# Designed miniproteins, single chains, part 110

Each design is a single chain, and the fold is of that chain. pLDDT is the mean over its residues in the fold that is shown.

## One batch from the design tools (miniprotein)

Design m3819
Fold by ESMFold2-Fast:
Structure m3819 (fold): chain A 65 residues (1-65)
Amino acid sequence: MEANERARRELERLAEESGVIEKIEVSGDTVRVALKDDSLKATFVALRAMALALDYGHKRVIIEY
């Protein structure tokens, strides 16, 4: 549970800093990240979000446009 809270906080910080994340949902082993657009910036932010979620032990990361 604490690992999920840490992952959520870091992902919310990434969303606030980047401005290209529309929605983040954390559910057990799965993290879902919805992006506002398909720009190069959004792609790099998606890769960072994926790396962060996996580092905190989530087995699945879903990126949506």
Scores: mean pLDDT 75

Design m3820
Fold by ESMFold2-Fast:
Structure m3820 (fold): chain A 60 residues (1-60)
Amino acid sequence: KQATIARITSQAIDDVDAGASVDDALQRATQRLDGDPSLTPDQRAAATAAIGTILRDHAA
């Protein structure tokens, strides 16, 4: 699996644990994904969807 996506996912979870809202953490994650030139648009879209699901499940 892509190490960058795993790292961004972990950072997003940490943001929620630190008191950020799910929406705010997801926005930060999408900015981090957009900043990585190794990711394709399809990979960014898939990662954004997956992180959103993970954050909603984590915050529940």
Scores: mean pLDDT 79

Design m3821
Fold by ESMFold2-Fast:
Structure m3821 (fold): chain A 67 residues (1-67)
Amino acid sequence: MTKEERAELAIENIKKEVSDERSFAYLATLMMRTQGLSDEEIAKLLRNYGVSESDIKTALKLVREQS
């Protein structure tokens, strides 16, 4: 399984459990970063799931600040 396939499975699981966009974007970003995806790859996947640019940038910033 590719890292992209693993990321998409994780996103689908998070989406099933989380209804608000901000929490979804944050948790999805955290999981994808843990799986080795770049900020650019994460942003692209979140856009494909309909997440706003504002929430994408906020999630990336919060996860980046945690190292």
Scores: mean pLDDT 78

Design m3822
Fold by ESMFold2-Fast:
Structure m3822 (fold): chain A 83 residues (1-83)
Amino acid sequence: MKEEVAEAVAEVARRSGLEELAEEAREETIRYLEEQKASEKEIKALLLAAKGKLAELDGDLEKAAELYEEAYKLLAEAQAERA
């Protein structure tokens, strides 16, 4: 799952004209998730957020909004579990 988030972030970079940074973004995403000891819910939330950004870049604003809402809900649940 961490690798799926990293690849989605790299794809956002490639499609945003930052292709040269795609490999670096992939490596940094994996490092960040490992250093933060991100929970499975936090990793899923980040994956949904990255997919939302990809949908936004495709012009599918409805799909992007749904993915962002789902990501935010999962992130809020993960934070509540830590409290």
Scores: mean pLDDT 80

Design m3823
Fold by ESMFold2-Fast:
Structure m3823 (fold): chain A 110 residues (1-110)
Amino acid sequence: RLAELIAGFAYGLAGVTVEEMRALGLSPEAIKIGEYARNGDLEKARELFIEHGVRVAREWQAEAGLPPLTEEQLRADMEATFDELVEAAKDPSNREKLRAQARAIVAATR
């Protein structure tokens, strides 16, 4: 789901570990995006985020019976989301909140 890709990327930017992301039950694709983001490889994170995001958005639109957006529009929407998440991650308090949330969820599901 798109929310899982967003979570993986945001958690990766916040410094959540791959092991913690796995414990949260994130998809392999979301974990890989988060791993690249955590390691500072924003180019690879962006590439995978857009690729998987467009695919997931297409699947969701088809299931919802909505008129299809163009691939160009979906890519632009995913790029805008990526850039917003990068900007939010520049604030240390946002990173701390995301790490605390991930740890709380993992602790609650043990």
Scores: mean pLDDT 81

Design m3824
Fold by ESMFold2-Fast:
Structure m3824 (fold): chain A 65 residues (1-65)
Amino acid sequence: MKEKELEIYYETFRNIYKQAKSFEEAKKKLDSIYEGMKKFATPEQKKILDEAYERVKKELEEEHH
């Protein structure tokens, strides 16, 4: 199910930035993982991955803006 996959990716990305020591580290790690996963994802996975990444990115930017 798309919804379950979305939640898994969202939690994965969210855990990455929560474990980071700084905003800079969080952004760098998040971008690196996202770019890596995106390179080898299927079209279906890319759509879900992009949605999860956008959600986490928005939250990170709101907290540090």
Scores: mean pLDDT 76

Design m3825
Fold by ESMFold2-Fast:
Order: C-alpha cells, then sequence, then structure tokens
Structure m3825 (fold): chain A 62 residues (1-62)
C-alpha cells in the first residue's frame, strides 16, 4: 500500500470505530481512541483530529 492508501484505510477504520462506538462513548472518547491508533501508524494528532471531525460530520455523529 502507498502512504495515501494506508491513510485512507486508517481513516476508514477509525470512522467505523467512531460510528460503531458513538452510541456508547462520547465523541471525545472516540476521538482519543482514534488519535492513539493513528499515532501507532505515524499520523499526527492535528491532521487526524481535523480529518476525524470531517468524518464525524459527514457521518452525522455528534
Amino acid sequence: MSLSDEAKSLLSALADVLINNGASATSEDVISAAVNTAKKHGLTDATLVDQAKGLLNASGVS
């Protein structure tokens, strides 16, 4: 996989986690889990938080 494909895969997986756990966890808790996962894959917090917010807004999770 190229870096962009890896980033898309990670964001997709994080979006699934955010959507599936949103009912049981707060948005802050889910974002924190996503940030920790991204750090393990070499993504920056700032970039992930911005992209995660975009995915949450697109998915209608609040």
Scores: mean pLDDT 58

Design m3826
Fold by ESMFold2-Fast:
Structure m3826 (fold): chain A 80 residues (1-80)
Amino acid sequence: GGASIFAELEDRLEEAFKKGDKEKVKEVVDEVIEEARKLHEQGDTDLALSILNRFLELAKKYGDKESTERLEEEIERIKE
């Protein structure tokens, strides 16, 4: 994926966290994981890991344990 989609996903995730919209948080995190997965499948593993770590830092900033755990699991899966 291009830089534009991840910038949009970052903005959407921050808005969802600020509003306390747990359903939208899950939707955005699902989309981030799917897009990172596609990058890994295309051989762009370093970029996929960079993006997942960026969203992991955002989840940690807002104290969302569920999103943090899901993103950490995907990072470990890709590192194998």
Scores: mean pLDDT 84

Design m3827
Fold by ESMFold2-Fast:
Structure m3827 (fold): chain A 81 residues (1-81)
Amino acid sequence: SAKDKEAEQIARETQEEIRKYVENEDYKKAIEVLKEAQKKLLEIYKDDPEKAAQIEKQFEGAIKGLEELAKRKVKRVPSLG
């Protein structure tokens, strides 16, 4: 669908920007990028409450994760599993 294509483009661009900021340990900028992407995706799916709820949950989880890393300023080894 047109909504899914637009959402996919936003997700791809957002993923690229976040990767760059996380690599540079710029969690504040990565969080800003996620918040802006969340706003755009919620506007796209404003008439689809189930999809909007899924997006909100996913992005809020990611944002909280990055906020925790920013506060602690600790490097975590990725867990496999």
Scores: mean pLDDT 79

Design m3828
Fold by ESMFold2-Fast:
Structure m3828 (fold): chain A 69 residues (1-69)
Amino acid sequence: MDDATVRRALESALEALRRGDVVAALSGLQELIEHAPEVRAGAERAIAALRAGDVEAATRELERMLSSL
């Protein structure tokens, strides 16, 4: 997966979280784990935070990942 596609997926997940759509965010992050090994660790941490109900931790992780691209 190229960096532009990864960035768009992360921005889409972050926007989903901002509107309260956790299911859409989880689906996008799951796709990133399968197709973008370079961001897998960050995506897994964000998914773990969302499964624990910690939307703020997930949002911070997505913002950190975007800043690293």
Scores: mean pLDDT 81

Design m3829
Fold by ESMFold2-Fast:
Structure m3829 (fold): chain A 65 residues (1-65)
Amino acid sequence: SMAAEEANKKVVELQKKTGGLVLLGEVAGQSFLAVITKTEEDKKLAREVAEELKKKGYVDEVVIN
């Protein structure tokens, strides 16, 4: 599906750009994206991607460390 493909594409892109830990998961029927990065610039990138995916309805929740 477009949602799964777009979410997976963004996971791969974030992983390559940040070198951080990026996970797609599901809890209690809700999908979510978890991103663990060290720098503020990487967190900004993660938040931007997260907002886009959430706005499109591709993920339900986002967790950024």
Scores: mean pLDDT 74

Design m3830
Fold by ESMFold2-Fast:
Structure m3830 (fold): chain A 81 residues (1-81)
Amino acid sequence: GAAEMAAAVRASADELYEKAKAGTPEQHRKAAEVLETMAQALRDAAEGDPASAGHFKATADYLEQKAKEVRRYAEELEAKA
């Protein structure tokens, strides 16, 4: 169901986020782009399924927040270089 798909997407995002934390600014930016793409796909899915929209939108918000954090880390790393 939508909740199970949301949980799987969140787990994948968490793995990507953890790998990004050990990476370069370029890897952080790539991770953020992947998270943003996943979030957009969930928002598009929400438009087609009003009954599941809440789960998809909540997960998209979570992914966008993680992408923002990863982009901030990239900026901080570049500022210190």
Scores: mean pLDDT 78

Design m3831
Fold by ESMFold2-Fast:
Structure m3831 (fold): chain A 70 residues (1-70)
Amino acid sequence: MKEEYRERAIELARQAAESAAAGDTDNAVKLSQELKRVIEEAEKEFGKDVAEEIRQLASRVFAETLNRLV
């Protein structure tokens, strides 16, 4: 389901931003790689438009979370 990928991407983006803000670069990189995998899987399942929507949403969540914490 499309919503499942969206929720997973939001969760990973938030966790990656929190790790980055805490200076945990290793964990931030791992979470970013997982997020990339989720977006790639969404592209295979639903196409580029859906994957781009999820990517944009994840980027917004990441930036908002990071800006709030640093």
Scores: mean pLDDT 83

Design m3832
Fold by ESMFold2-Fast:
Structure m3832 (fold): chain A 78 residues (1-78)
Amino acid sequence: SPFEEVVRAVQAEVDRGVAALFAEAEAQNWSDEEVHKRVLELVLAALRRLLAEHGHLFSPEVRALYREQIARAEALLA
């Protein structure tokens, strides 16, 4: 389904981004806190794009759940 394809593509993008962040963190000797912060920022950006570009593929209930996840992650980065 278009929904499943979009979700898989976004997950693959996030997985690649996280792998790249871990490689950079090891090379630059980042703290665990810095790594967690950057992973959260990457996931937040992906979720925001997913809702902005493909929100119409989701039920109102699923969109609300993703907005709640975004709000919780934003609170952790504040």
Scores: mean pLDDT 83

Design m3833
Fold by ESMFold2-Fast:
Structure m3833 (fold): chain A 65 residues (1-65)
Amino acid sequence: MEYEIVKEEDIEDSDYKLVVKRNKETGEGELFIKDKKTGKEYPIDSPEAGELLQKIAEKRKEKLK
């Protein structure tokens, strides 16, 4: 499928970005978590994306202590 990047947003205190892509033919939007170091993208519905979001939240909470 052909996608275009609609927006990228840095996730605070992490090496990851939120990426919104749009399918050029259908206009359908989809969310990804992008690793800034490797450039690898994980669909938001993937187990890997869920685990990464959990770890980011934990790291943020620890930094506030």
Scores: mean pLDDT 74

Design m3834
Fold by ESMFold2-Fast:
Order: C-alpha cells, then structure tokens, then sequence
Structure m3834 (fold): chain A 73 residues (1-73)
C-alpha cells in the first residue's frame, strides 16, 4: 500500500504523481480547460489524496471531485 510506505518523500512523490494522473484525465475529458482550471483539478485531487490516502479514494471519486471544482470556477 502506497499509504503505508516508510519513506515520506517517496510517498509524497507518488501522491503528486496520482494527482497529476487525475488532472490529465479531467483534461482528456475536457480539452478546452484553461491552465487555471487544470491547476484547480490537480490541487483538488492532491488535497483529497493527502487527506484520505490513495487506498481510501477511487479514481472515479477523484475525477468527479476535480471536475466539480473546475465547474464551480
């Protein structure tokens, strides 16, 4: 489990990589996104991953939350 990795720097890197993957999924679904909206999608995904851990979030939950933040802008 990524959430139980003993190295906090490796864990942080993997969390940021997962958040970037979610932001790229949102961009693939919505190609006309601005840089500001793409950043908001990344920031929301990263926030949720940090708060809940990767094992306690689904890809669908993270994408839905990121899209909701983009739509609120």
Amino acid sequence: SIDKLPDPLVKEFLYRTAALDIANEVKARRPDLTDEQLKAAYDEAYKLIKEKGIDNTSREELVAAAEAVVDAL
Scores: mean pLDDT 83

Design m3835
Fold by ESMFold2-Fast:
Structure m3835 (fold): chain A 96 residues (1-96)
Amino acid sequence: SEEVKKLLEDIESKKSAQEVVDLAREYHRKYGSPDLEKSVETHEKIALIASPKLLEEKIKIYRDLIDAGYTQYEPFLKRAEKALEEAKKEIDELIK
């Protein structure tokens, strides 16, 4: 859980989705395993921990599109908001 907490703190310091992706890739390289199953587990944990920041950026893009008149993106916005709530709950369980 210490590695998870550190990664979460580092992600919270990032201002853009690209910075979060770059950080997640770096952590995967550092904590990934030659064992495929352990590498997949590490990748899944990083993706989950990075997901709130990536979802927040996606939500911002959808809101901008809807404000511009592209109301067809409203269902995607609702899905992203729900995914953000669920990801935050799963991360809380991981850091306990």
Scores: mean pLDDT 73

Design m3836
Fold by ESMFold2-Fast:
Structure m3836 (fold): chain A 89 residues (1-89)
Amino acid sequence: MEIEKLEEVKRLVREALEAAKQKKIDKAIALLEEAIKVAKSINTAIAEVVVSGLQRAIELLKEKKIDEAIRLLEGLIEFIDEVIKELKE
């Protein structure tokens, strides 16, 4: 259940990353807002870290700091992947 929610968050973040790379900022923000809703349904301290990172990425996109947002989103994907790996192994 928790792993399934983290995989869903990761999928939404990857889609947002692709939208940001295409400069589709409104789409990227909408996908990140959806990812935050999913992450908030996960009752763990790790989910709070993910939510904070996603909120920061939305802020960067609204400020047109697209390259910084992309780097942050890539880092969040790697972090989520590591968390999922630890939970499976």
Scores: mean pLDDT 85

Design m3837
Fold by ESMFold2-Fast:
Structure m3837 (fold): chain A 67 residues (1-67)
Amino acid sequence: MEEAERLIEEATERIVREYPKSKEKALKIAEELEKKLVELGVSESKAVAIATGVLLRAIGDVLDKEL
């Protein structure tokens, strides 16, 4: 649980930082997060939901700043 939370926080920070510079790199970070969560025993559906949520949050932050 603790390790999964740490990975989510690290990925969130990296995606928020990278998304305005490179959408492709941000997507790769989300994919890496999903894979790592599955390796920790999180189900694929939950891992996808978490990674998608992190990515959407980053997109929202970018849109809020640019609007």
Scores: mean pLDDT 77

Design m3838
Fold by ESMFold2-Fast:
Parts: C-alpha cells; sequence; structure tokens
Structure m3838 (fold): chain A 87 residues (1-87)
C-alpha cells in the first residue's frame, strides 16, 4: 500500500516532466493530456493514503504534497481560462 501510493506519486511527477518537455516543444495538446494524467495519478495516491487506517507521517506528508499539487494545477488551469475570457 505505502509503496503503491509512492509509485503513483512518482509516476505523476514523471508525467509532469514530460508535460514540460511537450510544452517546450510546442505540443500544447500533448502537454495538457500528460498533466491530466498526472492529476489522476496524484488523486489515486491520495486515495490510497486515506484508505490506510494508520498512514505513516511520510505518507501523510506525501499525500498533502500531492493534494497541493492538484490544487495548484487546477488553479493554473482556471487562471488560464479566466485570462482567455478576459481577453
Amino acid sequence: LSEEARALALEGLALLVEAGRAAAAGDAEEALRLVDRAVELFQEAVALVRADPNPSPELRAMAAAAERAIAELEARRAEAEEEIRRA
């Protein structure tokens, strides 16, 4: 369980790195798909930690970091949509 949650979080981070490379290459659509997949993996990691009746402090910290990453990515998306609406 703990290793599974950690593995999902690491996969999410790897996808964010790939998304950054895709964005730098001008592949905005691919970058967006990779970000969406990373968010899904972070959500799965958080769910696994929350399902654990006694999560370690390290797992709790990782879940909190994943939740903050999800919130940040969603906020950036909402900000981009508002910018388009305002333009």
Scores: mean pLDDT 78

Design m3839
Fold by ESMFold2-Fast:
Structure m3839 (fold): chain A 72 residues (1-72)
Amino acid sequence: SMDQKQALIDQFLEAFEQHVRHLVEVEGYSREEALEIGRKMVGLFSRRQKLSPEETEELLKRVNEIVEKVVS
């Protein structure tokens, strides 16, 4: 259902924020490296969850916003 898909997306974004904070703050990852990891994770998640191109683009936008916030 759409509600279940949205819950999985929300869980993915929360887990991604925790992961990217660790990469940036502990492992010294740059913005560019964090964005590359984000793109790869979105690609894997979108294939697994069978996201539409529009859903994938929105997820990538949200991931980019999280990276921007973390590296600010």
Scores: mean pLDDT 88

Design m3840
Fold by ESMFold2-Fast:
Structure m3840 (fold): chain A 88 residues (1-88)
Amino acid sequence: MAEEIRAELAERLAALTAETEAALAAARSEAERVAVEREAVERMARLLLEALERLASVSDEETKEKLEEQKKKLEELAAEELAALDAA
């Protein structure tokens, strides 16, 4: 089950990367590029947080504690990246 969650995450991240690259190539202004980057950050953070929650639900207590710390770190990093995009 944990391996399946990781495999699904990898596939979704690869698809998101391809979609983001295509959208960036099609963008005709800096505003459109920033919008694509913001959406990519939000979608990537959501996928990672969902995967961490699913992994925690099937993990032992020690692993669950580590995954909860990773979730907190990801939430902080996503907030920082979105704030940086808003400032740009």
Scores: mean pLDDT 78

Design m3841
Fold by ESMFold2-Fast:
Structure m3841 (fold): chain A 97 residues (1-97)
Amino acid sequence: MEEIEKIIELIRELARKLAPVDPETAKLYEKMAEVLEEVQKTESFKKAALFAGATAGMAQIHLTVTSKADGKPIDPEVDALADEIVELATRLEKEAS
């Protein structure tokens, strides 16, 4: 449960850092954080369902960013944030199973 709040914060930070370099990806991350924040205000069952969808979208965005960067991360901090988000999301999904 704490990890979901942490994921939201990390996604927002990632979006902010990406905005000047990749505004399209930043906008997607902002929307994902907004969705997770709305889910967090509702029942935990809804949180699990929407979290799975948001996680899948986040993984796709991460792959797009790394691929479009010619296989090299644009910013090491961005790469580290993306990795942390994916790791935390994967852990929560496994615990919820």
Scores: mean pLDDT 64

Design m3842
Fold by ESMFold2-Fast:
Structure m3842 (fold): chain A 79 residues (1-79)
Amino acid sequence: MPEEELERVKEELMKKFGLSEEQAELFVEAVKDRTGPLSDEEQEELAKKLGVSVETVRKMDFEFQIELGILEIERAVGK
C-alpha cells in the first residue's frame, strides 16, 4: 500500500475515533498487509497495545476496510 494512501487512512481513523498519530500508525501497521478482518485474539492484543476497547478495534478494522475500498474505487476512476 502506498505511503500516501496509508497517511489518508490514518487521518480518517484519527478523525473518526479520536486517535493520536502514534495510535493510528500502530493500528495501520498491524492491518495494512492483511486480507480480511482481525481475529478475536488479534483484536484483543491490538486493543491492549492501543489502550482502547476491543469494540473500538473491531470498528476501526471495519472502517479501515471501507477506506481501502474507497481508495480502490478512486484509483480505478481517477480524479
Scores: mean pLDDT 74

Design m3843
Fold by ESMFold2-Fast:
Structure m3843 (fold): chain A 60 residues (1-60)
Amino acid sequence: SEEEERLRLAVLDYLREHGPVTVDQLAEKLGVSKETAERIVDELEARGAVRRENGLYRLV
């Protein structure tokens, strides 16, 4: 959806400026639930844009 695409772009922008960060930090900053933030970062990781290391998410 358009909302999901906007959230993915917001995550990528935030990681570019502040990464690496936790899912909790992403949820807090974007004003979404932890569950929503986890779904978005999992999708971005599946697409090869983001990776998880030691509980932190960063751009590839």
Scores: mean pLDDT 84

Design m3844
Fold by ESMFold2-Fast:
Structure m3844 (fold): chain A 94 residues (1-94)
Amino acid sequence: MEKEEIERALMEVYGVDEETARRIAEALVNRDAATLRELAEEAFREGRLDLARGLLQAAVMIELDANRDKLSDEELRALQKEAAAEIEARVAAA
């Protein structure tokens, strides 16, 4: 996905400003899970729960992909399920 397309989609779907969209798009293109988690914390602070969920989901996918060769298919599915549950619990608590 082109960086410019990601930036446009973020602005249209989540209503983030151009600078925030650029930061998220750069983190996604660079597969920078740590920055995506930091941006998700900012989104939670601002009450942007849908954005926070999306950013955490992206960060988890990047982290699991980076460790794919170290994980069995069963371990990968278990970690995906656990991460999804933790994200939804956090969104519900916010």
Scores: mean pLDDT 82

Design m3845
Fold by ESMFold2-Fast:
Structure m3845 (fold): chain A 90 residues (1-90)
Amino acid sequence: MSVKELLDEIITAVAQGKDVTPYLKKLFKKVGLKVPDEIRFTGPLSREEQEEVRRLLMEKKGWSEEEARYFVRAATLAGLSKEQIMEMMK
């Protein structure tokens, strides 16, 4: 499964009210982010936090703007916090 396919599944799962945890863990592993033992849904990301996370993914991970924006959209819809994403980038 590609990164885009996993992001599409996360967006669809959120829209359908399904548990996104399995898809998020697969995504994190696929993109080289640290997979936490338990995902805390203490979001969603504010508009300002979305912009900051997008910029950090581009700067720290070398992601394209399109990839970073798509990830941030999925993370925001899933209810991830900025703190959770920052910890996974370490």
Scores: mean pLDDT 78

Design m3846
Fold by ESMFold2-Fast:
Structure m3846 (fold): chain A 64 residues (1-64)
Amino acid sequence: MTDELKARVVKLSNEVLNSGPSMEQIDQLSVGLEKLAQRLAETGDEQGFLDEVKKLVEEIIKKT
């Protein structure tokens, strides 16, 4: 993962942390990011990875 992609993921993750997430929501974010990072390693699709991370973050925030 590039440093630029890492910075974007960190920024999106901070949106979850700033929403006052539960422990279950933090776990969902961590597990979701691991699965998406594995897909990125398999496909090399950085844009698809970012789009899926955005969806994951929005789904978690929606439940807060």
Scores: mean pLDDT 77

Design m3847
Fold by ESMFold2-Fast:
Structure m3847 (fold): chain A 103 residues (1-103)
Amino acid sequence: DLLALQAVFGEGLQRLHREARSVEEEKALARELARRVVEAARALGWEASLEESEEDGTTTYVVTVRTPLGLTLRYTITVSEDGVEVTVEGPTPAEYARRLAAL
């Protein structure tokens, strides 16, 4: 399940890097990536939300995913004229496996 989210996120990042040719295209593909992660998490029965914000020409997409195990994943994609930055916060695959084994 966590691997499914990682696969969706990885595919979206590859597409963004391969296909984006402008800041507008980077923002569009980043928004699509964020929405696909939300959809994938919800398909697993997990809670997921997307926040979009814009400040000084920078657009930030934050996807927050909460698993039934009480683990939180946060995907942050920041798009600006300086490029695209991505941060993923949450449990490692090993930590997720430990939480599954504990139940």
Scores: mean pLDDT 78

Design m3848
Fold by ESMFold2-Fast:
Structure m3848 (fold): chain A 70 residues (1-70)
Amino acid sequence: MKKILDELDEAIDNKDYEKAAKLAEEYFNSMGKPEEAKITKEKILEAAKKGASKSQLVSILVGSEIRIIS
């Protein structure tokens, strides 16, 4: 939700990818989607290791949200 997404944005800006991944996992777990939570966390950490941009990390989050909403 808004508060978690704001904290996520700050974590990415601070290059705290472990915190960003944990916040994403908590966000999706709160929606009862533990599978997406695990996948999203793993993708964020993997992309960060490969030097992904903030927009690419946000795209991973949006993609997971779209699958849940659908």
Scores: mean pLDDT 77

Design m3849
Fold by ESMFold2-Fast:
Structure m3849 (fold): chain A 75 residues (1-75)
Amino acid sequence: MMKSVEELEREAEALRDSDPAKAGFLLYQRAAVLYFEGKNKEAAEDLRQAADLYEASGMPGVAERLREMAEKLEK
């Protein structure tokens, strides 16, 4: 089952400090839903937040890729 944008946001917020990698993945999923809804700026914001969380979890390569995706969505 697909989670709603609101459910993904709440779950990500709850996990930001305890499990930043999982929180980042949830925001990435939320960004994908927003992108398919045509909400590119909101999707880009979620990708940037996900990137920050992946960087905090020791995955700077994933973070860089997500930031590049966010920049492309804001064009």
Scores: mean pLDDT 83

Design m3850
Fold by ESMFold2-Fast:
Structure m3850 (fold): chain A 85 residues (1-85)
Amino acid sequence: KVEEGKELLKKGIDYLNKKDYKTAAEYFTRAAELFKDEDPVLAAIAYGYASVAYRLAGDTEKAQEFAEKAKKLYDENKEEWDKRM
């Protein structure tokens, strides 16, 4: 659920701060999977973080994959994004 996803995001950010980009990306990916049914906006944000973390880890293929996942969720939920911003 959203609470569990938020805890995984915090762990991802902790690993990102330690420059353990691959582990950070894994936590962000797990957070996104938990968010996608209840909060697709948070899922898109988490996939975006995973994309950035994979790019920093040198995994350009996964970075592109997760950037596309984030963009798809953003495009499908743009009206909700506009309300939150």
Scores: mean pLDDT 81

Design m3851
Fold by ESMFold2-Fast:
Structure m3851 (fold): chain A 69 residues (1-69)
Amino acid sequence: LDDAIDFLKEAAKKTPEESEMAENFYIGIDTLEKMKKEGQKPNADMKGGSPLNKEEAEERIKRGKEIIK
């Protein structure tokens, strides 16, 4: 998990911040940090296929940016 989170942080730093790909990296970072804190396994991502509503997407992007700082 830590290695995957670090990889996503590096990818986000190298990706144009205005791109949707950067937002996806922030969401991924938040998801992995949540899984780490809750003791969930990466391969047990029960939310991976669920569409994010606007509020949830904004929250995850914000959290991912805070984690990078």
Scores: mean pLDDT 65

Design m3852
Fold by ESMFold2-Fast:
Structure m3852 (fold): chain A 96 residues (1-96)
Amino acid sequence: LPNPKLSEISAEVLEKYASELTPLDVRSMAEFLAKIGAFKELERLGDALIEMTSLPDEKKAELLRVLADVAEQYGITDTAERLRKAADEIYEKLGL
């Protein structure tokens, strides 16, 4: 069955399970959204991740990089650049 609340469910999963999410989990979610053409939902997933304060900065940057990579792979260049910039700013803050 189609999921009519993809963006809400993806953001909810991030918020509730953020500490346990791996880069592979986030990549799987992003790949699914991209493959079904849910590009706005992918963008909202990235925004939700940027707004999260419950994740360690290093993990947050890693997950943002994964989302940027998927967005770039599917030609969503504006979203990819924005998410990559957010990750890079966190890495710079951490001295990485």
Scores: mean pLDDT 75

Design m3853
Fold by ESMFold2-Fast:
Structure m3853 (fold): chain A 68 residues (1-68)
Amino acid sequence: SDSLTQEQLLKLHQATTSYLDSLLHKDYDGAIEYLEKFKKILEEVGDDDGVEEAERLIKIVEEAKKRS
């Protein structure tokens, strides 16, 4: 179904905030962990485009970690 529940929306907000906070502190492992949580929520709601974008962001953060 095509509507996010309030619980799913809250989880997405929490994951996004934690991801951004991790990046601000150069905690790349934390950023990847929260992106994986974000991806799982998108998988649960059937947002295939969002899942693909989350996977792309994970790869970018993994590459940033290797350069640090």
Scores: mean pLDDT 80

Design m3854
Fold by ESMFold2-Fast:
Order: C-alpha cells, then structure tokens, then sequence
Structure m3854 (fold): chain A 73 residues (1-73)
C-alpha cells in the first residue's frame, strides 16, 4: 500500500465516521492506526516524497477537521 493510498483510505474512513456521528474515541483510533501505517511507509521514501506526502496529509487533515467542526456546530 502506497502512502497516497493510506492517506486516501484514512480520509474515507474518517469522513464516513464523522458523517455517522462516531465518537471522538472512534475517530482517534482510526486516525492513530492510519498515522502508524503512514509512518512505516514514510521511512522508505526520499525527502522530496516525504514532503509531498506531508503536504497531501495536511490538506486531508484540514478537510476532515472542517467536516468534524461542522458536525459539532
């Protein structure tokens, strides 16, 4: 599984959980699992690839946080 695939899968799972009013604990577990998998793949990548993955991951986290905040309003 590539870093991009891990990020995409994590985004999908977190957005689905937010949509279904999942608890913060459930969101944190999925996030922690995804982050662990991503870290393992990241160690195998070049510095340039790590930066690209980090930028993509940051964008995804921002989108997830935005959806989560909308749900809490």
Amino acid sequence: MSAKEIIEELKKKLLELIKNNASEEELQKVYDEGKKKLAEVLEKLSSKEQKEVAEEFFKVLEEIEEEWLKKKA
Scores: mean pLDDT 80

